# Designed miniproteins, single chains, continued (4), part 3

Each design is a single chain, and the fold is of that chain. pLDDT is the mean over its residues in the fold that is shown.

## One batch from the design tools (miniprotein)

Design m12076
Fold by ESMFold2-Fast:
Structure m12076 (fold): chain A 93 residues (1-93)
Amino acid sequence: DPLSQLSPEQLRQRILELSDKYKEEMDKLRNDDSPLSKETLLLIGELVDALLNGDQKKVDEVLEKARELGYEKIVEAQLELQQLMLTLAEKGS
């Protein structure tokens, strides 16, 4: 696992860089009243729950649905952010 080889400082740096990169896109999704944006936010929530529960099948299902909606990149970025945060939590405290 390449993430487990990173130091806590490297993990924190990567989290900040990735968060900053997608901040505006996430803010747009949260402020957009379209059904597509609301569905994408629900998928991100379901992704986080699946990761916290170790449900890899559900993670894969969420990513496939995000691909169908055209939001694969932002949902994959949220997956990476959650994996980085979980790895940092396991190493740091």
Scores: mean pLDDT 79

Design m12077
Fold by ESMFold2-Fast:
Structure m12077 (fold): chain A 56 residues (1-56)
Amino acid sequence: SRLREVAERYLAAIRRGDMAEAARLGRELNRLVAEEGEQGYALGNKVADQATALLR
């Protein structure tokens, strides 16, 4: 799934501290979440929680 691929790349960018790449991927992820409906929002919420834990 493209949504899953972008989500994984987004979290990887945050783990590396590449905030510019994370910002670009975050915008694409938000767009894809809206396109996938309920399943997209569920994954988006999980990704947001993981990103918050990484950034603390």
Scores: mean pLDDT 80

Design m12078
Fold by ESMFold2-Fast:
Structure m12078 (fold): chain A 95 residues (1-95)
Amino acid sequence: SAKREQALKEIEELEKKLKEETEKDIDDKSKEKELKLETAKAIIEAIELILELMSKEELEDALKRLEKIKELLSEDKELVKRAEELEKKIKEKLE
C-alpha cells in the first residue's frame, strides 16, 4: 500500500510536469519533445509498477492518463505501442 500511494502521487506529479512542459514555450522543439517523452515514459513505468495494486477507480484513471499521453505524443510509435499494450492489460483487469 505505501508503494502504491507513493507511485500514485508520483504519477500525479509527473502528469502536472507533462502539462507544464506542453505549455512551456521552448525554442528548441526537439528538446521539448524529448522532455515530454521522458515524462510520459516515467508515467507509464509508474503505472506498470503498481498495476497489480491498483483499484478499479485507479485503473480507470490510468486509462485516461494513457489516452492523453497517446494524444500528446502520437508521433512516437514506440511510446504509443507501449501505452496501448498497458491499456490492454488494464482493460483485461477491469473485465
Scores: mean pLDDT 80

Design m12079
Fold by ESMFold2-Fast:
Structure m12079 (fold): chain A 69 residues (1-69)
Amino acid sequence: MKERLEAEILLAQAEMYLALGRLSKDKNEQIELYKKAIELYEQARKISPEMKDVADRLIEEAKKELEKL
């Protein structure tokens, strides 16, 4: 299923943005990177409904980290 592969790629890209955000020394850059990661997780769950539970959990985690900034 092409949609599943596309969603997996989006999740991997989101994880990379989240990692870059955690490494960032600039708070504004960190916030933007976290927002980008969340957007990619949201796109992944829309493309692949079977990945919804995983994506929702990752979105929740990223949002909690964003709230602490």
Scores: mean pLDDT 82

Design m12080
Fold by ESMFold2-Fast:
Structure m12080 (fold): chain A 55 residues (1-55)
Amino acid sequence: SPLEERLRRVSAELDRLAREAAEETDPARREQLAREMGRLSAERQRLQDELDAQR
């Protein structure tokens, strides 16, 4: 389903950003990555909630 495809994409992007954040030594860049991950985590949660509602 389109929701499942988007959820997989967002989850994959979060995994990538988490790996980048783990290797990042610049505090400012790490903060930017954390903010981006926060936004994607919120989107992932919203998509999961919507998918669950369609069960």
Scores: mean pLDDT 85

Design m12081
Fold by ESMFold2-Fast:
Structure m12081 (fold): chain A 68 residues (1-68)
Amino acid sequence: MIEQIEEDKKRILELIENDYVKMREKAPEIFDPEKAEELVEQIYDTFKAIVDSLYKLELERLKKKLEE
């Protein structure tokens, strides 16, 4: 079960990375190029941080349940 959560995390991070590349390509069409680069980088970092935090919390919950 824990292995599935780790695999899901990797899969989500891969999807985020693919979306990051697409956003980087498309953002200059929507925003000022300077602002687009900063915005895309900020969004990417935020998504990665959220995913890491959520999966850390779930892993801790499962480990606690298994140790009981």
Scores: mean pLDDT 73

Design m12083
Fold by ESMFold2-Fast:
Structure m12083 (fold): chain A 70 residues (1-70)
Amino acid sequence: EEDLLVQAVARAAKEAGLSPVAAATIANLFLEDTEPSDEQLEEAAKKAGVSVETIREVLDRARRLFAEAQ
């Protein structure tokens, strides 16, 4: 369950060309809250070194991949 979510984020991040550190940051964000607030997205973007828009795109793709895996 949580492993499938982490795998979905890892795949989405790889497709977006993100680093493993950025992928891990986004996976942790999604594990804490599947619908993160704008404040949580901004903090994660600063930690990952990417834009909030990039995080939103990765999360949207990860949600689709996770839904397909269930």
Scores: mean pLDDT 78

Design m12084
Fold by ESMFold2-Fast:
Structure m12084 (fold): chain A 60 residues (1-60)
Amino acid sequence: MEDLEKGKELYEQGKYLEAASYFSKAIEKNPDNKEAYKFLADVLEKLGLTAAAEQARKRA
């Protein structure tokens, strides 16, 4: 699955909402993907969703 890579590309383009969607898909396919949780936390912070970002960081 290329969901993690696609999310990173969108994140680099500043498309944070779309990036969050792809990182969530990466986690659904591999719940042990610590890197996907780390990127999800970063993008949630960019979106101002601080509580959700904190929960994602605990999984990273």
Scores: mean pLDDT 80

Design m12085
Fold by ESMFold2-Fast:
Structure m12085 (fold): chain A 99 residues (1-99)
Amino acid sequence: ANAQAKEDAVRLIENIRDLAEKVLKEHGVDTTEFRKLADEVIEAVRAAPELTREQSLAITSKAMLILASIMALEFGDITPEQAKKDIIDALKDILEVVR
């Protein structure tokens, strides 16, 4: 159960990383800081002995916020700079929860 929760969390973060990197690059945003942080988050999740229910819920909630920011950027509701900031802030929140 806990091993599956970690695998699911890693897969979710990897998928969100790849999608966000693609969309941000399409909007002319430098993704270097974003990619480094996303990879650090993945490593932190992999290094955790197990994920608590609270940690798993926090990861899912922040991943949904990242998806919302990507959608808002694609629909023109926010600027690329605002989307980058919101996505990075969400990744930092995940890192704080799992470390």
Scores: mean pLDDT 87

Design m12086
Fold by ESMFold2-Fast:
Structure m12086 (fold): chain A 87 residues (1-87)
Amino acid sequence: MEEKIRKLLEEAKEKLRRAAELYKEAEEALAAGDEEKAKELAKKALEEAAEAARYLEEIKKIASEEEYEKAIKEAEEEARRALEEAA
């Protein structure tokens, strides 16, 4: 059980890092005046974030309430860190 939760959490964290990177690239494109590229990158960022949410929902189905809360906190922290590192 715990190994499956860990694997799903790592998948979610990877997707959140990709989302953060794409979001920052979208901001850079917008600052450069490339609105079309910014919109495309933002859309990709949202798709990666949606996949991360899907992995977290899978954890919720198999994890205890406490394990799920820890997974959410770790995912939130990873997203925050990824956004800071991409800045």
Scores: mean pLDDT 82

Design m12087
Fold by ESMFold2-Fast:
Structure m12087 (fold): chain A 79 residues (1-79)
Amino acid sequence: MEEVHKLLEENKDIKDQKEINRLIAEAITASSVPPIVLDLLRRKGYPEEEIERVKAEIDAAKSLQEKADLASRYDNELL
């Protein structure tokens, strides 16, 4: 939670958790994987191989919806 809080603090304009979650979902659909998810994995102590696996899994998804679901799953596990 602390690492998530630090990352979210960089977005001082956003105070509503709902808006933050919406932006994360939007970033996931706009890119293969949002940097915030990768940063969370690294700060949680995941090895770089695991981070690359998560990124590869999201990239391997066939549709934007599948990518969003995978990234959201990892984001929820880390939050």
Scores: mean pLDDT 56

Design m12088
Fold by ESMFold2-Fast:
Structure m12088 (fold): chain A 74 residues (1-74)
Amino acid sequence: MEAALRADAEAAVERAEENIEKAEEALKKGDKKSALRYLIAAMIDASVAANGGLEERAEELKKRARELLEEVDK
C-alpha cells in the first residue's frame, strides 16, 4: 500500500509540473481561460502528492501555481 501511494504521489507531481508548464504556455499566448484550468488541475495534483507523503514538493508546486494565478488576475 505505501509503495502504491508513493508511486501515485510521484505521478501526481509529474502531472502538476506538466499542468504548470501548460499554464505558463497559455499565459504566454494570452489564453487566461486555459491557464486557469491548467492551474486548477495542478493544484489538485499537488494535493494528491501531499496526501502521498510528498508534502514539501507539493507545497513548492502550489506556490508556483499561486504565483501564476496572480498573473491570470492581472
Scores: mean pLDDT 82

Design m12089
Fold by ESMFold2-Fast:
Structure m12089 (fold): chain A 101 residues (1-101)
Amino acid sequence: LEKLLEEARELIREARRLLAQGRVGEALRLLGEAILLLEKAFEQAKTEEELKKVLELAQEVLALLKEVLAVAPKDLILEAIGLTLRAIGLIIEIELRLKKL
C-alpha cells in the first residue's frame, strides 16, 4: 500500500511540473498512471486512515485533471474526460467505503 501511495505522489508532483511547462499530453499520461496506482491502493486499503490517504491523492489528481481540461488540445480532451470520470468514480467508491467503516 505505502509503496503505491508514494509512487502515485511522485507521478502527481511530476504531472504538476509538466503542466506548468505546457506539456499537457505527458502530464495526462502520468495522471492516468497515478489513477491506476490509486485504484490498486484502494483495493489494498483496510483502515479509515489508509482510505483517507488514497482519497487525498485522488482529489489532487482530479484537481490536476480539471487544469488539463482547461488547456487540453482537442485530441486529448476525450482522454482527459475519461480519466476525470475515473477519478470521480474512485472518490465516490472511497467515500462509500468510509461510510461503511
Scores: mean pLDDT 86

Design m12090
Fold by ESMFold2-Fast:
Structure m12090 (fold): chain A 97 residues (1-97)
Amino acid sequence: MSKEEAIEELRKIAEEVRRLADESTNPQVADALRAAAGSIEKARDAIEQGNVVEASKYTTAAALQLVAGAILSTDPEEAERLIELAKRVVKAGKEAS
């Protein structure tokens, strides 16, 4: 994956995560997802700046926040989707180098 493709993938993930947060009936899940979206945006900025350390930090934070959302979710389909998104964030961050 190119740096440009990784930035676009993270943009799409952040947009989906924000939509899932807005649709969530669980305030704790919504808060975790909003935190994850913020971390994804910071990861994108770090990738654009060529800051590998900050990019790794924020992709890791985003993945952990998405996993936290999955653990707090009472909907198995939502939890599975959040774990998938966490894996995609980590992959995009790793391949942006």
Scores: mean pLDDT 86

Design m12091
Fold by ESMFold2-Fast:
Structure m12091 (fold): chain A 95 residues (1-95)
Amino acid sequence: SPEVLTPEQQALVDELDALFSRLTELEKKAIDAIKAGNYEEAQKLLEEMRKIVDRIREIVEQLLPKLSPRQGTLLLVRYLAAESAVGVVEIILKK
């Protein structure tokens, strides 16, 4: 049977897509700031990235039980990529 998302679940998916796009923009800006030696700006961007990943986690936890195994796996792969992006910036800023 086709799995139909509720309007509330669709709103969470739309928020999730916007958050992933924002995270990609912030990661690029953080790397650019690091390359420029602007560590204060990079640290501020890292803090914003962490807040976004925390919100992504909350939405993932809400949606995962409602998704097919295929859709759930794809969502988990995107979420793990988001955590990895934050982790990379954190490791670089430790120097």
Scores: mean pLDDT 86

Design m12092
Fold by ESMFold2-Fast:
Structure m12092 (fold): chain A 71 residues (1-71)
Amino acid sequence: MKTFVASILVPAEKVPLIIGEGGKTIREIREKTGARIKIMEPDESNPLAGVLIIARTEEGVRAAKEMIESL
């Protein structure tokens, strides 16, 4: 089965916004877009966090990426 992948870097400060309170925002993104989102949590010495977006559709990856980048 074909999957689509996108990777973005975000300031560590934006990670809580992507996750949301109790994971609300990240769950909503997954539910609306069908994308699987994996966040690589930075250590104190790294100001940037990696965000990996995986979906079964190209549109799902693009929508999830757009939602995350708009935060």
Scores: mean pLDDT 77

Design m12093
Fold by ESMFold2-Fast:
Structure m12093 (fold): chain A 81 residues (1-81)
Amino acid sequence: MSPGEKAALQELLDKYKEAIKLVKEAKEAEAAGDEEKAKELFEKAKKLYEEAEEIIERTVPEEARTEELEKAKKELEELLK
């Protein structure tokens, strides 16, 4: 794996993990009745998801995708339902 591929994989994983954290925080804010904060956090999470999806499609071939990256992607997609 090249340094560039490692950097792209790490950036993707970081974006998915941050988006997951933001969605969980958004759901907690929604449960607490803070709809404005929930919307802001969901929008940030969706932006990170969209950026990560663009990078994965353009830069990371399927054979280079780690199990950790695939799990993070699936968890985020489930949370964004």
Scores: mean pLDDT 79

Design m12094
Fold by ESMFold2-Fast:
Structure m12094 (fold): chain A 99 residues (1-99)
Amino acid sequence: MLSEEEFQELVDEGVSDVAIAVASVTARKTGDAQGAVDMLEKLLKEGIKVSSRAVGIVIDTALELGDVEAAKRVKELIDKYNIKLSPETKKRLEEAIKA
């Protein structure tokens, strides 16, 4: 059974996933990975809960576009907001920063 609080957390995660997916598709179409990172930063500043999956999508977008500065911004946001990542997502972030 979901409490009102648990339901809101699930909705926030769903909204984050959709917002990040849309921003990442736009970034790939325009070649601008910064737009995907800007969306992630906006969600985090608003206190919206962001899943490790959504963060992974932003990392994958930066890696695909070869934008090392975008990958570094994602790492700074992870450190600032203490976001827990899966080991697989952490590895992809390290690869994006080294590219």
Scores: mean pLDDT 78

Design m12095
Fold by ESMFold2-Fast:
Structure m12095 (fold): chain A 57 residues (1-57)
Amino acid sequence: SSAALLEAQRLDAAADLLRNTDLSIRKVAAMVGYDSLAAFSRAFKARYGVSPSAYRA
């Protein structure tokens, strides 16, 4: 439960960075604590229903 809440907060921070900055998706993933782009993209899609690339577009 606590780990899931922390992940949700990190993904919400990532969503904000994707909307308000021109940082690469790889850099955003690293900044919010993901060690791989694949893990970040999977978690983001599970929460937002779309990939990080689609969310930014």
Scores: mean pLDDT 85

Design m12096
Fold by ESMFold2-Fast:
Structure m12096 (fold): chain A 123 residues (1-123)
Amino acid sequence: MLEQIKQQAVQNLSLAEQYVKNKDLLGAAQAILQAVQSLLQLLEASDSDEVLQFAIGILERLIDITEQLESLLSGEARQLASQLRSSLQQARDALERRDVATARQHLQQAAQLAQELIRLLSS
């Protein structure tokens, strides 16, 4: 199960990168949400150093992808993407301090922001 969750995170990360490259903004937001949800499941399953380092690596790439997505958006959508990126940065910083509880809270906020972005882009 743990390896399956890690594989899901990597697959959704790769999909998000591809969607941003193709300017599929809705697809990118959906893939980002799935990656964030996989990270939440991973951190609930384990807080080992190996899992935390893996999660930090995924978060660093998600932050870069979200920054690219933000640059392709305007208005309210750009503002939501900016807030999403900030929540992901706060989650990464918390994991670097080994504060898993705070990281999960920021990832839950990131998931909510991604859901709001998806709703806005699908309207």
Scores: mean pLDDT 91

Design m12097
Fold by ESMFold2-Fast:
Structure m12097 (fold): chain A 64 residues (1-64)
Amino acid sequence: SEEKFQRLTETLQSLGLTPEEAERLARELVEDPEKNLPAAVEFLVRHTFLSREEAEELLKELLS
């Protein structure tokens, strides 16, 4: 949904992702959260201060 996409994009940018990175991840997560969640978690672990557990919990909360 547009609302989920906006919340994801804004939250990801607040974590230090570029607008382009945030938009890409948000789009993928809104389109297919089950398929794209593992890759998004891995990206956040690599590019932010979040642990794997924190990244997974955050993304699951935003997708609920």
Scores: mean pLDDT 85

Design m12098
Fold by ESMFold2-Fast:
Structure m12098 (fold): chain A 66 residues (1-66)
Amino acid sequence: GATVVATGLDPTGATAVALKAIGDGGEAKVTGDNPATVTATGLSEEAAREVEEAAKRAGGTAKVTL
């Protein structure tokens, strides 16, 4: 499965990114507060792209590993 690490998120953005990853069948771990980091794992390639886009819309930066 693919992994997405999203950084530079506020708490609202981190929650949105984590919920997107879980909803897409992955797992998500949130660390920190503001800025927060979301590590999403167990994603398909399509789900990883959606999580990356969600992180960017939330004003964060994302790194995808397939």
Scores: mean pLDDT 84

Design m12100
Fold by ESMFold2-Fast:
Structure m12100 (fold): chain A 65 residues (1-65)
Amino acid sequence: MIERIVKTKYGDYKMTIHIKDGFGISGSDITLPLEVLEKLSKKPEGLPDKFKVSTRNGYAEFTKL
């Protein structure tokens, strides 16, 4: 599990990356959730307080702080 704080124009989000047991972390397990966050941040609806992004080896959860 990897945790970091991501700053957005809608406030700070806690990003938690979950990798399935027996799998290694890949660059895409980090970059894909960040790319989805960036794309969602450009939408007029804004960012939800909590959302999940599926990745190849697991998933990432974003929670607004």
Scores: mean pLDDT 77

Design m12103
Fold by ESMFold2-Fast:
Structure m12103 (fold): chain A 98 residues (1-98)
Amino acid sequence: MEKKREISILDTALNLLIAGAEFEHEVTPEAERERQKMLEARKKLNEAVDKGDSEEAIKAAQEYKTEAVRYARLLGDEELQADVEALMDKIIELVKEM
């Protein structure tokens, strides 16, 4: 499968897991601030991948992982935290192979 397409599929899966956790847990003002940082990092990753900028995509993917893990932690969902780390590590690996 094309790396860009596989990255998109994994990002979609990640966001569905996050949406499920948001339905189960209260999003505090602190968590909402972290969510906004996560969405900004995600946007930067998507823009870098679309441009074929591997160096910027790797940096943005690492930022996205950091913010997504922090958000999952603030929601208090340990299972989501582990799933986010696993999916983001796969995305980072795919970005490095571009």
Scores: mean pLDDT 86

Design m12104
Fold by ESMFold2-Fast:
Structure m12104 (fold): chain A 103 residues (1-103)
Amino acid sequence: KLSQEEADKLSPIELLAKYLEITAKENPEELEKILPDIIELLKGLEDEDIKIILESLVKGLIESKNKKLIEKTIKLLEEYKKENPEKKSIIEPYIEKLKEELK
């Protein structure tokens, strides 16, 4: 978990990204519960903020080795990509990185 002092140094997007990275490793059940809301949040974000969130989320998921959670994340990102085709180029690299972990 982040200390309050460490949290105060991060932007809101960076703080959320770090929270997701840590939660994927330490509390995967909690991440699974909030994951649909996180993906929905991406719809309102700029491309750079989406990248910050997904880089940390994917890193935490890969480090967790939780195949079930990785598979659920792939499904949600594939659905997001289909609904938001303009974001395809941003989302696809993260989907492919998660798929490689399942091999």
Scores: mean pLDDT 82

Design m12105
Fold by ESMFold2-Fast:
Parts: C-alpha cells; sequence; structure tokens
Structure m12105 (fold): chain A 79 residues (1-79)
C-alpha cells in the first residue's frame, strides 16, 4: 500500500501510451500519477507533470506543454 508505487506505475503507463501515440490514455495515466504524487512525493508529481508536458508537445499544444513543464520544474526544485 504505497501511493509512491501507484504513482510510479501510472507514470510508466503514461510513457508507454505516449510511445504508442495513444495520447488520451497517456494523459489519463499521467493525471492519475499527478494526484497520487502530490500526496506522496513531490518528485513523482514533478515526473508526472513532465510526462503531461511531453504528451501535449507531441500533440502540438505547446502552450500546455510549457505550462506543465514549469509546474514540473517548480515541484522538482521543492523535492
Amino acid sequence: RSKEIEALYHIQLARYYLKQGKYDEAIKHAERAVKLGEEASLDLAARAYFVLSEVYRKMGDFEKAEEYEKKAQELAEKA
């Protein structure tokens, strides 16, 4: 029973779906990892936001990609 393990699992799934071009699934798992990570580990929350940034960048949504990258960097600095 670890929120850190669950967050890491969802980060791995999000990266897997991102590689497959399944952006909706990647977003779903990355968002779940953010929620779990915010409660368990700022480092995991930061990693989840980096995945969201990568997904939106692949989709061509550079504004959202930049927003999530900034959130990831801010959380990583606090971790």
Scores: mean pLDDT 84

Design m12106
Fold by ESMFold2-Fast:
Structure m12106 (fold): chain A 62 residues (1-62)
Amino acid sequence: MAEEIEKIVKEVLKNSTNYELKQKIVDLAREALRALRTEGDMEKAEELFNEIKKIVEEMKKL
């Protein structure tokens, strides 16, 4: 999960021109990594990761 989140962020930052969606993904990734690594909240991390995936899917449609 953490490696996949970091990979998605890196790819989005390189390939997307949509600043608002890039910022939203970065913010969600930060919260997901905090939940996973600092809080130990796997459920919260997974929900945030699913939101990141939804935004990535929306970016593909644009």
Scores: mean pLDDT 77

Design m12107
Fold by ESMFold2-Fast:
Structure m12107 (fold): chain A 57 residues (1-57)
Amino acid sequence: SEEERKKLQEIREKAINGKDIEAIKKLAEMVLERADWSEELLEAFKKAVEELIEKIK
């Protein structure tokens, strides 16, 4: 889990600072797999990620 947390941090840095679409998608996938969020919050997160990707394109 510590190794996974470090990988998640590095992917997040690439996604935020580099605006790398592939890194953003990977980060979103990892967050969704780990998040014990409500369906409403999960939907909002997915929509936000899609909007971010659309703006970067």
Scores: mean pLDDT 68

Design m12108
Fold by ESMFold2-Fast:
Structure m12108 (fold): chain A 78 residues (1-78)
Amino acid sequence: MLSEEELRELVRRSLEAALELGRELAKDPELAERAARVLEEDAKLLEELAKVSPLSELYREAAEGARRVLEELRRAME
């Protein structure tokens, strides 16, 4: 199992990479729409996990990051 330190580092790296990839995905409308669907589902899951987990702060940060990537992707598609 990942330690809290490892999970925190992974979340930070994933958020930065996801923001960058979101703009690249927006160049392909078909791929972008699929990615947006997955991101919305993942954000909802992370938001629910944040309500019940002892790691609620990490899950909340991850959910906010996913929402930010989704917002960036949707803006870049238009």
Scores: mean pLDDT 73

Design m12109
Fold by ESMFold2-Fast:
Structure m12109 (fold): chain A 78 residues (1-78)
Amino acid sequence: MKRKQEAIDKAMEIVAKITGEVLAQLPAEDHPEAKLAGIKAASRSVEVVEESEDVEEALKKVEEIARKTAKEVLEKAK
């Protein structure tokens, strides 16, 4: 339980950091879409951590999800 909670906390930090970096690159009009995408990535990341037996593997998948989501948001903003 405790180790998974720590992994969830780290996953949320990864998603929040990447979301913040995306928001810094976008005009205010694109912030709502970027924030929503970040929330969806965070939700997916929690599920990945909950289902994974390996915390390190789960965190790598979380980073992959967050980076892929960031790329998609930046491409849509154009």
Scores: mean pLDDT 79

Design m12110
Fold by ESMFold2-Fast:
Formats: sequence, C-alpha cells, structure tokens
Structure m12110 (fold): chain A 90 residues (1-90)
Amino acid sequence: SMSEDELRLEIAEALGLMAVAVVEIMASREEDPEKREKLLELAREGRERIEKLYKEGLEAARKGDREKVEEKVKELLELAKELLRKADEI
C-alpha cells in the first residue's frame, strides 16, 4: 500500500499537473502565436519541474525524511500557483 507521505506527494503532483493542463488549454485557445509559444514553453518547463520535485519527494519518503517530504509537497503546490500566475501574465 502507498504510504501517507507518498499519497501526499501524489496529490501534490496531480495538482501541479492540473495546473500544467490549464496552461496547455490556455495555449490551445490563444490566437496570438507568440503568446501561444510562451504558454506551451511554460507548460513544458512546468511539467519537467513537477516531475523532478515529485521524484525528489519520493526519494525522501523512501528514506523516511518526513521534513523533506513536507518541503517537496509545499514546493509542488507553490509551483502550481506560480505556473497559473505566470500564464495570466502572458
């Protein structure tokens, strides 16, 4: 069974990936080619950063480092907010 720490990380990753999906939807509806390209790049970079943070969180969970898990959960949630804020600025 998934540990509580792993479940928390998976939920935070899912929220991050939902933010990426929102940015991709914004890109698909953007008529300005330059703004569309910036949104697609933001989504791609966001996905890579989410995957990295999730992987680091899982390694911390495997080692029993609860403080590091909490740090990675917070970083994933803040990244989701950052992606949506940056998308609104494009």
Scores: mean pLDDT 89

Design m12111
Fold by ESMFold2-Fast:
Structure m12111 (fold): chain A 57 residues (1-57)
Amino acid sequence: SEAKKELLAAIGAVLAAIGDLFEAELRGDAEAVERARRELERARERLEEAARRIEES
């Protein structure tokens, strides 16, 4: 189903953002850390929306 595909994609986006955040922290790149935090916030919102759509099914 499309809802399950979106849920998996949203989970992947969260994991990718966490990885980017860890890498930026290890490099000490404050600008990359801020970008990764914003990407993580967007990815979390995407995941919550995808999970809500699954619950409606």
Scores: mean pLDDT 86

